# Designed miniproteins, single chains, continued (3): the designs that were tried, part 10

Each design is a single chain, and the fold is of that chain. pLDDT is the mean over its residues in the fold that is shown.

## One batch from the design tools (miniprotein)

Design m8315
Fold by ESMFold2-Fast:
Structure m8315 (fold): chain A 103 residues (1-103)
Amino acid sequence: SDEIEALLLKLHELAGKADRAKTVDEIVKVMKEMIATMKQLAALLKNTDPKTAKMLDETVNQGQTMLEEVQKTKDLRLAKHAGVMMGASITVIEMHIYIKQRS
């Protein structure tokens, strides 16, 4: 699906933006965009790949919790850690999608 590939590319670009971000506000903005993009991807996959959709929903829930903590604390180190962890989860999800496409 071209739409799935476009959303995966967007998530990859957002992970790069999170890594390069210098402020809490920049990381918060990127995390919000990651969460929104993952929700869109989960909705597209819900009926065709429910296992990957569930992984996306779980990552969204974890990301939302981390975002709330980052917004509360305004700690740059915590924000950087949150961005890295979300990026790692995106990589795992990409791998699951690629494996299924080969099946």
Scores: mean pLDDT 85

Design m8316
Fold by ESMFold2-Fast:
Formats: structure tokens, C-alpha cells, sequence
Structure m8316 (fold): chain A 76 residues (1-76)
């Protein structure tokens, strides 16, 4: 869980920016912050990143983020 907390602290600015971009309808900015989230995620766990990417392709970015967090927690 300590690893998940460190990941949350590093990704929080990008998640906040992603949420604000989605609320504003700025999908280009939302995509950029999602890509940064995935980049940071790969540093913490390649498996969690692969799970998140796979779910994102079928269920969208929010479901992908949730799946990635679940995989990261299970890996600890």
C-alpha cells in the first residue's frame, strides 16, 4: 500500500488536470494527462500498466485507471 500512496502522490496533478479537462470538454488535454498517468504507472508496475491499457481500449480511460489501480494494489 505504501507504493500505491507514492503513485497517487505523483499522479494526483495529472488526474486533477484530466478531470478538469473532461469537465471542460477538452478531450485533447484530457488525453495528454492520461498518457502522463500511464507513463508514471509503467515506472511503478508494467503489469498494472498493461491491465489498464487493455481495459481502456474496451471500457474507456476511467475504467482503465480503476483497473490499473486494482492491479497495482494486488501486486503489492
Amino acid sequence: FKKVLAFELETQPHIDALVEAVRAGDWDTARRHYDKFLEILRKYSELAAKVGERVEKTKGPIAGILAAYTALIMEE
Scores: mean pLDDT 74

Design m8317
Fold by ESMFold2-Fast:
Structure m8317 (fold): chain A 56 residues (1-56)
Amino acid sequence: MPSEEQKKNAEIAFNAGVRAALAALEAGASRDEAQQKGRDAEIEMGKKLGVPEELL
């Protein structure tokens, strides 16, 4: 089970991904492009916060 700190950091990473995806959709991106932008932002934030890849 991940620690509470890891869960909190994973949620911060997830929220960063959601914001990036929504920003892409607002800019007229396709669903696939928005999903990719969201995924990239989530992984990048997760790496900065030390979140294990299994939780991203």
Scores: mean pLDDT 80

Design m8318
Fold by ESMFold2-Fast:
Structure m8318 (fold): chain A 85 residues (1-85)
Amino acid sequence: SKTTKAILYVSSALGDQVLILDLETGEIYLIPNIDREQALKLKPGDVLEAEKITENAEVLEKVTITILKILSQDQYYIEVEIRIE
């Protein structure tokens, strides 16, 4: 597993899907099982099933993402642990 700083956001281009952008690598992770309202309620200790995707939304890899810290609520700037499953 690795720890990184990330941005949580909602992409209208991907049908209002919740995404996490890894700020160190530029890799994008899709969180398929939560909506926009659930994303705003995420807190340290929450564990998410996620999919690493290409810019064309092709699934590369399934991962588990743990929320470690909320660094800025307004920009949803967070620290996460990413584990390949």
Scores: mean pLDDT 80

Design m8319
Fold by ESMFold2-Fast:
Parts: structure tokens; C-alpha cells; sequence
Structure m8319 (fold): chain A 72 residues (1-72)
């Protein structure tokens, strides 16, 4: 069972930090993408954070595409 009140108050700040972290990634690795997917599932499971989860999903897709091509 989720202890939502305390976790929800703290999770809002943590969710923003997670999104900003993945947005700021300059070096993309398979581990980073896998970690992003774990956080995406956690955020998507909470209906209050679906918009943040969607934003993270977009970022993960961009990172995944960047992994397919070597950086110049």
C-alpha cells in the first residue's frame, strides 16, 4: 500500500528533478535509458503525475534515438 500523503509531497520535487536530470544528459547509455524507463513506470503508476510521466517518456525516446547514432 502507498503511504501517499508524505510520499506525494516529497515525490513532486523528486519527479521534477528526475525529469530535469534526464533532459540534461549529454552522454547516453543503455543503462541510463533503462533507469529512465523504471522512473517512467513509477510516475505513470501515480495518476497525479501522468503529465510528468509523459514528459519523461518523450525524453527517454529522444535518448533512445540518440543511442542509435554515434555523437559527432
Amino acid sequence: MNEEVSKLFNLDKVAEDIVNFFKSLKKVTPVAVALGRVYYKALKADPRYQDIAKELEKIIKELEERMELPEL
Scores: mean pLDDT 69

Design m8320
Fold by ESMFold2-Fast:
Structure m8320 (fold): chain A 95 residues (1-95)
Amino acid sequence: SKEEARFKAMIGATAAMIRMFVHMSSEDEELREKVDEMADRIDALIADESLSPEEVAEGTIALYRELREEVKDNPEMVKVLESAIETIRELLEEL
């Protein structure tokens, strides 16, 4: 549906925002690669027509939580990931 397409686009926007933030603010190649891999996995979830919007949201939150644990020593990155998780939770509650 049009609403489901919008929801998936907004999830994709959170991943794009995180990628942009890291590539603009960090010279850490390992962090850049981890963020790019995470964003690619989220794009794959969005492209999977067999998944419900709720399943795409939960999968994306799980990927953000996984990255958050890997970057726990980076407070700014933790904040960005927590903000993205909260945004998706708010979007999911409106669905």
Scores: mean pLDDT 85

Design m8321
Fold by ESMFold2-Fast:
Formats: sequence, structure tokens, C-alpha cells
Structure m8321 (fold): chain A 65 residues (1-65)
Amino acid sequence: MQQIKDQYLKQAKKVLDTLSLDQAKKEVAKIVNQAVQQLSSDPDIAKQLVEEVAEMLKKREEEQK
């Protein structure tokens, strides 16, 4: 499950680095929803993913003018 979490985190980071903030938020929401479904057997890992993605979004928003 950690490998799946890492894959989705990489996808979220790439989306945040590549797309505009508005588009990135929409794509990241889809990624998080897919990841939570894939990680349903490991709720702790799913929670870690959601928290890490939330921190990435917060950092990206703080960097936007």
C-alpha cells in the first residue's frame, strides 16, 4: 500500500507543478478520490496520503501571487 500511496503522491505533485492552480485542484481531487478507493484496506495510509496532498496544495497556494 505504501507503493500505491507513493505513486499517487508523485501524480499529485506532477499535476501541481504542471497545471494552473484551478486545474491542479480539480485533477488532485480526482487523484485523491482514486487513491482513497485503492487504499481502502489501509485507512492509516489513506489518511497519510490525504494529509500530504493537503500540505502540497497549501504550499502551492502560498506560492501563488
Scores: mean pLDDT 78

Design m8322
Fold by ESMFold2-Fast:
Structure m8322 (fold): chain A 86 residues (1-86)
Amino acid sequence: MEELIEKVKEKVDELLELARRYGASPELIQKIEELKKVIDENPEDIDRARKLASEVLTLAAEEGHPEIQRLAAEVLKIIDEIKKKR
């Protein structure tokens, strides 16, 4: 469990870095920052994290950021693994 939480934190940090680097919209960056805050401060609130990750994936796809979309999908997969083990 702890390993999955650390892995998702790493992937969300990568996601935020890529979003800022590639000039993603302020809305997309804000959603990623909110996701990071939830995972860092309330990792037990996995349902909120999943909702935010899903919204990030949708926005990344809509804005045409394939690398951000790929990382968002990986984050969502790790969150689903955490939910399955609870």
Scores: mean pLDDT 82

Design m8323
Fold by ESMFold2-Fast:
Structure m8323 (fold): chain A 90 residues (1-90)
Amino acid sequence: DKEEKRKKAEELFEEGKELLDNPSALGREQVEAGIEKLKEAGLLYIELGDFDEAEKVIGLLKKIHDLTGSEAAKEAIKELEEAIAKAKKE
């Protein structure tokens, strides 16, 4: 159900934002946990065709990468950008 997926994406995005509110003050495990939630939200938005929300997720991940240097954030950005490119080839 598309509505269930949208609700899950919104919940994951909100949880990720809350976890990463001050990423510079967090330990590596907390940063990685927040990044994983954002990645899952982004993938669900892409599956739903909601590319505007997926781009917001990528924007936040880029800010997290800039502030923390997290490799997990860089990998999540690449995965989401590749997923958008693949979805748009439909």
Scores: mean pLDDT 84

Design m8324
Fold by ESMFold2-Fast:
Structure m8324 (fold): chain A 67 residues (1-67)
Amino acid sequence: MEELVKKLKEAEKAGDNGAFSETLAEIIRTMTPEEAKKYSETLARLVEGARAAARDPGGGGYIKKVK
């Protein structure tokens, strides 16, 4: 799990929207309730950052589940 969270942060820094969305989806699929508790704050901050970028992307927003 930590490795996936690290990869998610790297994707955010690189502006790789595809890698970010794929890694986030994998984290959500893979995480246990215990890991969700441990990483909930970090994931919430990353998702909020991606959400803000999607509204004012400047060149490309993060992919979100909207349907």
Scores: mean pLDDT 68

Design m8325
Fold by ESMFold2-Fast:
Structure m8325 (fold): chain A 78 residues (1-78)
Amino acid sequence: SPEEQKLLDSLKAAVDVVEELLAQGAEAAARAFLDELRRSLETYHADSPLAQQVLAIYDASRSVAEFVARVRELLEAA
């Protein structure tokens, strides 16, 4: 659907931002951005299967870098 495509594009852009912040050594900013992304997905996209998969990866990931790698793999498969 157009809504799913917009969410997919937004998630790709969000992962790019987190990855860039990590590359700059801005780990606290990367984590804060990721926490806001999580809240946005829980609030506005709770019924989206894609959002639910991203939230599950968030909960299971031990680091921001692990989250980025796992979400990239998910988005490439979508």
Scores: mean pLDDT 86

Design m8326
Fold by ESMFold2-Fast:
Structure m8326 (fold): chain A 91 residues (1-91)
Amino acid sequence: PPEEELLALLREARAEYLANEGQLSDALYRRVARAVLATGKVSYLDKEILLRALEETPEEEFSVPSFLRRVRELEEEDEQEGIQDLKRATE
């Protein structure tokens, strides 16, 4: 989809997520996930990472590139936390 349409969709999803106590409708989630994956900038998208990116992307910098950057940052954080948890469990 055009970047402007994707940005509008992301803003709609963020507004629903924030207004609905951290819940996003399954239909809107599927639509957002498909649109994000269709950009080719993200190879995998976890629902929790998507929801966290909607919450944590700064509103003043809210754009498709900044959202996708936040998704990647959260994926890297989750991988690093998993490695640390495995190290703690082994000690």
Scores: mean pLDDT 70

Design m8327
Fold by ESMFold2-Fast:
Structure m8327 (fold): chain A 78 residues (1-78)
Amino acid sequence: MLSPAEAEAAAREGLADAREGLALLAKGTKEDILRGIGLLLRGIGLAFEAKLAGESHGGLTPELAAILAELAELGLGV
């Protein structure tokens, strides 16, 4: 499992990937949609790993919880 610091870093990267992926999907070209889907899947995977790591350490830190809440606001809650 990721350390708490690695979990926060993974969650931040996942949020960034998710935001970029959603922006690409909004452009509506086939190339942008395919890239956007890839970034969303990567972002969801990173967020899920971060959540599992946080929970395995006895609970989510406020920082990790805030990042995961931002993902949930995007409709990508894990």
Scores: mean pLDDT 80

Design m8328
Fold by ESMFold2-Fast:
Structure m8328 (fold): chain A 82 residues (1-82)
Amino acid sequence: SEGEELVREIEELSRRIAELARRMSVADPEERERLWREMEEVGKRAVELGEKIKETGSEEEVEEAMRVMGEGARRALEALAA
């Protein structure tokens, strides 16, 4: 279903944000700025996909998307703190 596809895309973006955060934690200042811009764009897309799933997805799919986004954010914050 469209909702299931949107959840998978959100999962992929969540993993990408966590990966970018890990790279930022060890990057030099110039690379860190570049990675931050990439992270901002990925984050914007995740929000957009979240809005689409509210329109087309089931309550269960919306709940799963919110859970996945929250986990991605937590992992990113943990990586940046390391």
Scores: mean pLDDT 78

Design m8329
Fold by ESMFold2-Fast:
Structure m8329 (fold): chain A 80 residues (1-80)
Amino acid sequence: MEEEAERIVEKVIEEARKKGIELSEKDKEILLGAAKSLLEVAKLSPEEVEEILRRAVELIAKGEDVIEAVIEAAVEYKLE
């Protein structure tokens, strides 16, 4: 589980970097914690967690706080 969370976060961070979105070390740490929680507590698939984190990064790029971005992305995912 930890290795899957790390892999998802690394992939999302690399995609963000290619789009010119710069994430702080604190943002990366929070995204990793969110990925672990979504996989282990919410029991979402790696693919579902990846989609939620991609949306969270888009919200961070728009100026949202990383914690708020993750919460909003997860809520949007559950409503679809």
Scores: mean pLDDT 81

Design m8330
Fold by ESMFold2-Fast:
Structure m8330 (fold): chain A 72 residues (1-72)
Amino acid sequence: SLWSKAEELRKQGKFKEAADLYEQLAKETERFSPAAAAIAYHNAALSYRQAGETEKADEWRKKAADAFAKLL
């Protein structure tokens, strides 16, 4: 699955590639599972941060926060 692939890339230190997959997962799952999308937004933000992509990390962190807020 794309989730397993993103997780494996992150464990290998391929943070930008992992972030790109988490971003794709978030966009694809948002309309079907807001909870899964929120987790994917969070993982994308963390992975972008680990890759040094500070602007994207902040953007996806805000998307994660908004998504989690809607679940509360």
Scores: mean pLDDT 82

Design m8331
Fold by ESMFold2-Fast:
Structure m8331 (fold): chain A 96 residues (1-96)
Amino acid sequence: EKKKLDEFAKQLIDEGQAFLDRVAVPLQAARAAGLVVPNAQSARLEQIIAAVNNLIANAKDLLDNDYPLAERKRIINKSVSDRASLEAALNAPLYT
């Protein structure tokens, strides 16, 4: 079970990073160029980017530390729940 949880954590990191590369990098470039002004939509997107960064951080924490199985399950279950909430907010999957 630990191996499956660690594999899932690696998948979350890869998928989260792919999302950030698709969304956060172009958004930062557009803002630097003055093409995007702060508004409710951009604030919402920044919240989603922050949440994805938190998912990645939690998954990395799981891989970097030798937590007991119960704690690993807690971290993964929270990450799954957080991811589902993000996908619902986006009305789209974080992975392709």
Scores: mean pLDDT 70

Design m8332
Fold by ESMFold2-Fast:
Structure m8332 (fold): chain A 110 residues (1-110)
Amino acid sequence: SMEELLKKYRELVRDLISLVKDDPKKNYDKILEKIRELEEVLQELIELLPPDMARKVAEVAQELRLQFNDLLDKIKRSKDEKEQEQLSNELVTLLETKGREIEKLIREAI
């Protein structure tokens, strides 16, 4: 059901935030696995949405994916602990803001 997919979406976003807050370098492979699962759940949700809302969700999800990958790559390449902390905070903020925007769009369609 759409409600079960939305619940799974919320759990995956929460898990991602927790992994990034803990240690994004240590948790790099787990973060990549959770992002893959998130993309699969989002694709299933998009297929169930009306076309207009599906397009909006897809656009926000693409923005999230591009910004997430950029920040995660910067964290992986960084050798400075202060820079890593700042980038991790930016990644958490991105997940919280874009994650909420996606959930709001989906809820408006239910």
Scores: mean pLDDT 89

Design m8333
Fold by ESMFold2-Fast:
Structure m8333 (fold): chain A 76 residues (1-76)
Amino acid sequence: MKKVEELGKKILEAAKKGDVKKAVEYLRKGLEELSEEEGERLYAGTLSIADELSDIDEKKAKELEEGAEKEMEKRK
């Protein structure tokens, strides 16, 4: 499995368990280790996961979205 797909799966699993901090940590690690293009895809996937999570837990979805945006800003 490609690393971007592996990390995306880990972010999804952490988010489903309500562990937003761990989901953001997986994203941060991916953004540090992946190419710019792969990192952008991982970020987009994380935002998609946050959108899906908003139907279950709006507060945690917002925390995941804000955490992801903050990590992406650090990269730029």
Scores: mean pLDDT 80

Design m8334
Fold by ESMFold2-Fast:
Structure m8334 (fold): chain A 66 residues (1-66)
Amino acid sequence: AKEKLEKLKEEIAKLGKEAGMKEEDIKEAHESVSNAISLIGGVGELTGKYEEMRELAKKLAEAYLE
């Protein structure tokens, strides 16, 4: 996912230059993709914590039913 977004950032720059986009617009597009990459990094951390919480909830349920 993250690698695909970095490639998308490069493709946006290439296509923008070919289409005659202003450097300002290309920079904004790069910043948007960079923000998306950072957000995905944060979501990855939350996913790991969710798996730990699920395992803990399972153990608590088993202890309660015993």
Scores: mean pLDDT 62

Design m8335
Fold by ESMFold2-Fast:
Structure m8335 (fold): chain A 81 residues (1-81)
Amino acid sequence: MKVKARVTAEVGDPNAKTLGVDLTVEVEGRSFRASATAENTDKDEIEVTFKDPLTGNEVTATVKIKDGKATPVEQEVEVEL
């Protein structure tokens, strides 16, 4: 079953070569936190993929970095449950 999940992503140091990303995922009134890392590229947007430890489902979130600053992103993605 595919449901919409709301994902909020925060980046610690936007100038680090490897970004630490904290994710909060809300699905059908439940929430969980995950942490992931992504390689910092010269792109304004970086995709970070993590797996829900409870379901094993893969969720991809987009993090925006502009002018050396990270912007927390709230977005909706589809998750297979």
Scores: mean pLDDT 65

Design m8336
Fold by ESMFold2-Fast:
Parts: C-alpha cells; structure tokens; sequence
Structure m8336 (fold): chain A 70 residues (1-70)
C-alpha cells in the first residue's frame, strides 16, 4: 500500500515540480504511511504543499525541508 501510494504521488508530481522534488515527497509519504498507516489528509497536504512551493519558486527550500524530515 504505502509503496504504491508513494509511486502514485511521485508520478503525479514529477511533471509539475520536477523529478527530485517528486521523489523526495514520494519518499516522505512512503515513510509516513509505513510508520503510521494510510492518512489521506497527510497525502493530500504533501501534494498541495509541493505544488505551492513550485508556484512560489521555493522548490529547493522545500526539498531541503523534506530531507530534514527523512
């Protein structure tokens, strides 16, 4: 489950935020779901935050935040 959700998040975000950011978000989602179980609000929140970072031109700062969470 977690692996498939992470892969879907990665595929969804890759064309929007780029491969590096999409992979970081996917890994964060996978780790969270493996540790805590499925949480739709968490998954949706991470997707929306990644898109917001792209719109604000803050993708590099967002990736750095995700790397600190991993």
Amino acid sequence: MAEKVAEEVYELLKPIVGEDAARAVGELVRKYLEENGFNAAFVAGQVLRAIGAELDGEVEAYIAELEREL
Scores: mean pLDDT 77

Design m8337
Fold by ESMFold2-Fast:
Structure m8337 (fold): chain A 74 residues (1-74)
Amino acid sequence: SEMKGKEERARAIAEEVIDDLEKRGVISLTPEEKQKLIDEVTKEAVENDLSDRQTRLLAALKAGEYQQAKLKAA
């Protein structure tokens, strides 16, 4: 379905961005935290019909917010 295609694309973009940030040491996530973040970005991108570029920016923003929250809790 068209909706499934949008979800798969958004998820792939979210995974790419989050994996890059994690590989570069910008964020540090458990596997469960990573999956939750990817799911959240994917859901929001699909619900708001975001472009690839908007989805990349959203993933980076949410990853940054998550990392800031972890630092504040530590």
Scores: mean pLDDT 83

Design m8338
Fold by ESMFold2-Fast:
Structure m8338 (fold): chain A 105 residues (1-105)
Amino acid sequence: MYKPLPPPEEGEAVLGIAVTADYVTLALSDAEGNVIKTATVPADDREAIEKAAREMVQKAKDELGATKVRIVVAGSGPNADYAAEAARKAAEDEGLETEVIREKP
């Protein structure tokens, strides 16, 4: 179910994560909804998921000047749980405030 999210705040970046059986797609957007970067990795490749999440968070901090990352995860199961946790940890490691929103497609 798609539910409208509140608009992003100033200094907030949005990291969308879509998880399927085969792939995890990450998309970094600014507060205005402009997509800055995307990455698609195999859903079973935890190292690739972690690396992509770290690269997205680093780009949000460096390019967008983000102080907060809203992590929106569409999907369920262990790969979705891992992707959400990897993104949250990457943001916390960079000193960013995090909000994790779990939604089903």
Scores: mean pLDDT 80

Design m8339
Fold by ESMFold2-Fast:
Structure m8339 (fold): chain A 66 residues (1-66)
Amino acid sequence: MDDETALEQGTASLAKAIQAGDAAAGATGAYHLRKEFGEEKGREATERAVAQGGNAVAGAAALDAV
């Protein structure tokens, strides 16, 4: 799997967790995006997932974890 495809799939999974209001999954997903893809790409992907997910509490947890 290409790194770009993996980043997109990770971002989509994080967006679904945020949409579901799962703060723990949101935080864990954001942390792993940063760890695998680096600080800048992980943060940008997390911000995109937060915008897509729309849940403020789970989104805040994800942004805090990245």
Scores: mean pLDDT 82

Design m8340
Fold by ESMFold2-Fast:
Structure m8340 (fold): chain A 110 residues (1-110)
Amino acid sequence: SIVEKAKEYLKEAIEMLKEMLEELKKLSETNPIAAEAADLAEIILETMKKVEEQFEKLEKEGKYDEALELTKQFLEGVIKFFEWIIKNIPELKEKAEEYKEKLLEKLKEL
């Protein structure tokens, strides 16, 4: 179902963000911009736990359209974060472009 796809896409976005956070942490030793981006990624990941909880609540209440919109909004937010990485952290441009394209494709399916 579309709700099951949304749930899977949220998990995939979390994994991409976690992988990007690890790359940002490594780069933060020599790049202050990467350090700020790592801090932001940690905040987004903490927010994601609340998004997952809200998604599960909406799913249990049968509010599938609201759960789907929540997923779309979150994916759009993560895409914007990767767009910022592309513009500001050249060392991670290729990885951020790959993740952005994957999330854009998932967003089209919802």
Scores: mean pLDDT 86

Design m8341
Fold by ESMFold2-Fast:
Structure m8341 (fold): chain A 68 residues (1-68)
Amino acid sequence: MKALTAGEAVQKALGTTAKTFTREQAIEGLSKVTGAPKELIEAALDKVTKAKTYTLAQIDEAASVLLG
């Protein structure tokens, strides 16, 4: 589903319309969308923010870090 933003793809993967995600939801959703290892997803999220919740824009930024 390359036509979706990463945040929208995570929403679909998790079956939610939430515009903010917990760290656990962000890791699970990005793992399903990108296939990246949990350790790389955690490192990408930590580069985007030190907060415990992630917006759609922050998920998009983390996905950009993961995909290059």
Scores: mean pLDDT 79

Design m8342
Fold by ESMFold2-Fast:
Structure m8342 (fold): chain A 68 residues (1-68)
Amino acid sequence: MIELVSVRSSSTDDSFVLEVEVRIDGRLGRARVTVTKDNEIEVESEGVPEELVEKLIEQAKVSMDSLK
């Protein structure tokens, strides 16, 4: 069972960051996705499903575009 613990976002003039904490079978996982205005993507994840990481990347890109 996957349980969402927290979702946080932050932005600067040149980047948008999404952070997610999840619990899978009692184990905490964390993912951080950073998207820059130059469309560079940085991903750090531990114990988070790949499907969720992909959704975070998509959301961060949309949010970065919306901040203009």
Scores: mean pLDDT 77

Design m8343
Fold by ESMFold2-Fast:
Structure m8343 (fold): chain A 122 residues (1-122)
Amino acid sequence: SLDERTAKAQSLLAQAQTYLNNASLLIQQAQDYIDAAERALRAGDLDLARTLAEQARLSIIGAQSHIDVAKAYVKEALALATSDELKAQAQALLAQADELSAQVAENQRRLDAVERAIRDAQ
């Protein structure tokens, strides 16, 4: 029914929001690990810097995975969306996903710089 399709679309958009919230937390974790790796590099602790850089890498991968899952849920919701309001909610979630992807890309750029500095210090 129309009501069942609307309920399914709303459920998928709610799931997408949960995945984007989790991606935001993983982005913050990656930033914290990158900041810690940069401090370890300044202290000359290359072993700690490598360990922290690896943790940052895993958080970046996790964040991108959550963003990709959220985008898949939004696409499924758009296929079921019967109202302009649901379509607008889906577009807002896609915009949020794109903003989070930009933050993932910035974290990757910072991590690449840390990994280069570790190699140069060896």
Scores: mean pLDDT 93

Design m8344
Fold by ESMFold2-Fast:
Parts: C-alpha cells; sequence; structure tokens
Structure m8344 (fold): chain A 124 residues (1-124)
C-alpha cells in the first residue's frame, strides 16, 4: 500500500529535524534517504501530494546530499538518491526542473551516463 498523508507528513518533519543539524552522520544520511523514499511513494497518490512548503524541504534535503555529502555516499546510497530524484520529478516535473538542471550542471560528471540521460529526458 502507498504511504498515508500522515506518514508523508511524519517523513517531512523528520527531514526538517535532520537538516537542522550542522553536520550529518552516515545514520542521518540513511534516515534522509528513507524519509525521501516515503515521500516519493506517497506522491503516487493524490492524498500524498506535497504542498509547496513540503516540496521546498524535500528539494533542500536532496540539494544538501549532493552539495555536502555526495562524495561520501556509498554507491548504493548514490543510486537511491538518483532514483528518488527521478521518481519525484516524474510527479513534480515543473517544480523539480530547476533542481535537475542544477544537479546536471554541477554534478553531471559524477553521475553515471544512464542517470544523466534519464535526467535530461525529464527536462524535455
Amino acid sequence: SLPSREEVEAAIERLKEILSKPELTQEDVNEILDALEVVARGALSKEGRLTPEELEIVKKAIKTLFDKYFDSLTPEQQVRLLEIVIELARVYPKEFADLIKYILEKYGDKIPPFYRKRFEDILN
């Protein structure tokens, strides 16, 4: 079953709490990825759709992982992050266009060609 609205709201609140920390541990990174996966699954239902404020928190979490932690992510965590961005961008293509463009411009060389093509496809 898809996450409820209450589960999505709890995941957003968890993201806010973790992002308030000055530095993230590996455990914090895993909790962000877990929360983002709940949000991405929730977005597949009308009830789980994000408000503009919630979208901003989600985009901030993704940007933080790329900007500060991408090089320290395991290959599995990098794939999870890339899949999360693709899943969210399929539901929120307009709202995610700027973030995807930012990721491609700054981190395109660090992203496998398979995922670069998927990101470029979303922008078209």
Scores: mean pLDDT 89

Design m8345
Fold by ESMFold2-Fast:
Structure m8345 (fold): chain A 96 residues (1-96)
Amino acid sequence: SEAEQERTLEEARILAEILLASEDPELRELGERLRELVRRLEEARRAGDKEEEERAKKELLRLIQEIHELLAKDPEKRAEIIAKLSEKMGVPVPEP
């Protein structure tokens, strides 16, 4: 759905910011690549370039999968990034 696509794009944007703020140069490089793909997708949508939009979507999904696979090798780092992403996405505050 369109709402699911917008949510994925928002999550990718926030994830890129989290990765770019990392002390890990490998994560920063992935953040730069993610930011560039989000930018390309937004530009393609504004221009009505459906071919570039589809290409950028496929590259974005592949990069997100690559990031997940990398983080799966370091559960502590994965948990930290997921916590930061959830915070920035505005999850409900746990009731006391």
Scores: mean pLDDT 78

Design m8346
Fold by ESMFold2-Fast:
Structure m8346 (fold): chain A 103 residues (1-103)
Amino acid sequence: LLEKAREYSKKAREYVRQGKFDEAKKWLAKSAGYELAYTLVREGVLDPETALRVGEEFAKLIENEDDEGIEALIAATPDPRARRLLESHYRGAKASLKKIDEA
């Protein structure tokens, strides 16, 4: 999980340097999904299989810039620890996407 998150984050930065912003956002979204999954497992909030599924859904919503979908995913999350981690990771992903848009 963490290794894939780091690999995809590095790939996103390489695409930013090339001016390929759409491709950069795609890899950033995938990185954010794996980072969320890793944190959910590490904090003992979700099992690895469930965390990976949540991370994959999160990545798709980030890639599509579907803010309403993210808010719905957060609202539908019953575990308050998982909800706080989703909110935190969403904030981080939005900040990273904004930096790409400003590049």
Scores: mean pLDDT 82

Design m8347
Fold by ESMFold2-Fast:
Structure m8347 (fold): chain A 74 residues (1-74)
Amino acid sequence: SLEELAEELIEIIKNSKSSEEFLKNFKDFLRKHKLTAEQFVELYNALPEELKEKLLKTSKEWQEKENKKRAEEE
């Protein structure tokens, strides 16, 4: 289901420690579900608003963590 796919993607984002790891896990996710990048965009657009919001929140939190890591020094 779309909900199960969204939750799996949230876990991938949440558990990825780097951009490289995320890209690897995301490619594995696409392969597992037999999705192209274009098909993934269509699937994302079809998600309920609540799931889109969860994905955006998780992505923002992950991006902030990655940005801190890239800065390395305060």
Scores: mean pLDDT 75

Design m8348
Fold by ESMFold2-Fast:
Order: structure tokens, then sequence, then C-alpha cells
Structure m8348 (fold): chain A 74 residues (1-74)
């Protein structure tokens, strides 16, 4: 189902965000998956006060680094 596909994509995004944090030598403090309409968001909060965010909207995938405060509003 589409719901199962969304869940799988979110989990894959989360694992990639965690891998990026580990490659950067950052400690993971929190992580999660948020779905907003057609957008799947995977985030990892790191001990440097920032968050790695991977978003997927249809075929478009983006990776961004935002503040921990911005991640709380996801």
Amino acid sequence: SMEEEIKKLGEEGLERAKLLAKLLGLKILDSGIVVKGNTIIAYVVTDDGKSIVITKNGEDVSVSVVSAEEAKSL
C-alpha cells in the first residue's frame, strides 16, 4: 500500500541521516520521521546544536542542515 511505501521511505531516509551524522563524527541526541501531506521528512538532532534533515516530495530529495530549534517545528 501507499502507506507502507511511505513508512519504508521514511525509515530509509532516517537510516541515511543517521549514517551522515556518524560519518561527520556527531553524536545523535534524537531522531524521527514526520509526514506532511506529500512530504516525508527524516531528521537527526546532533550534539553540535544542529539537525540533519532529509526530505522527499515525489521524486525530489533534499538534504539540509538546520538548527535544533527548526527541527522541533517539523
Scores: mean pLDDT 83

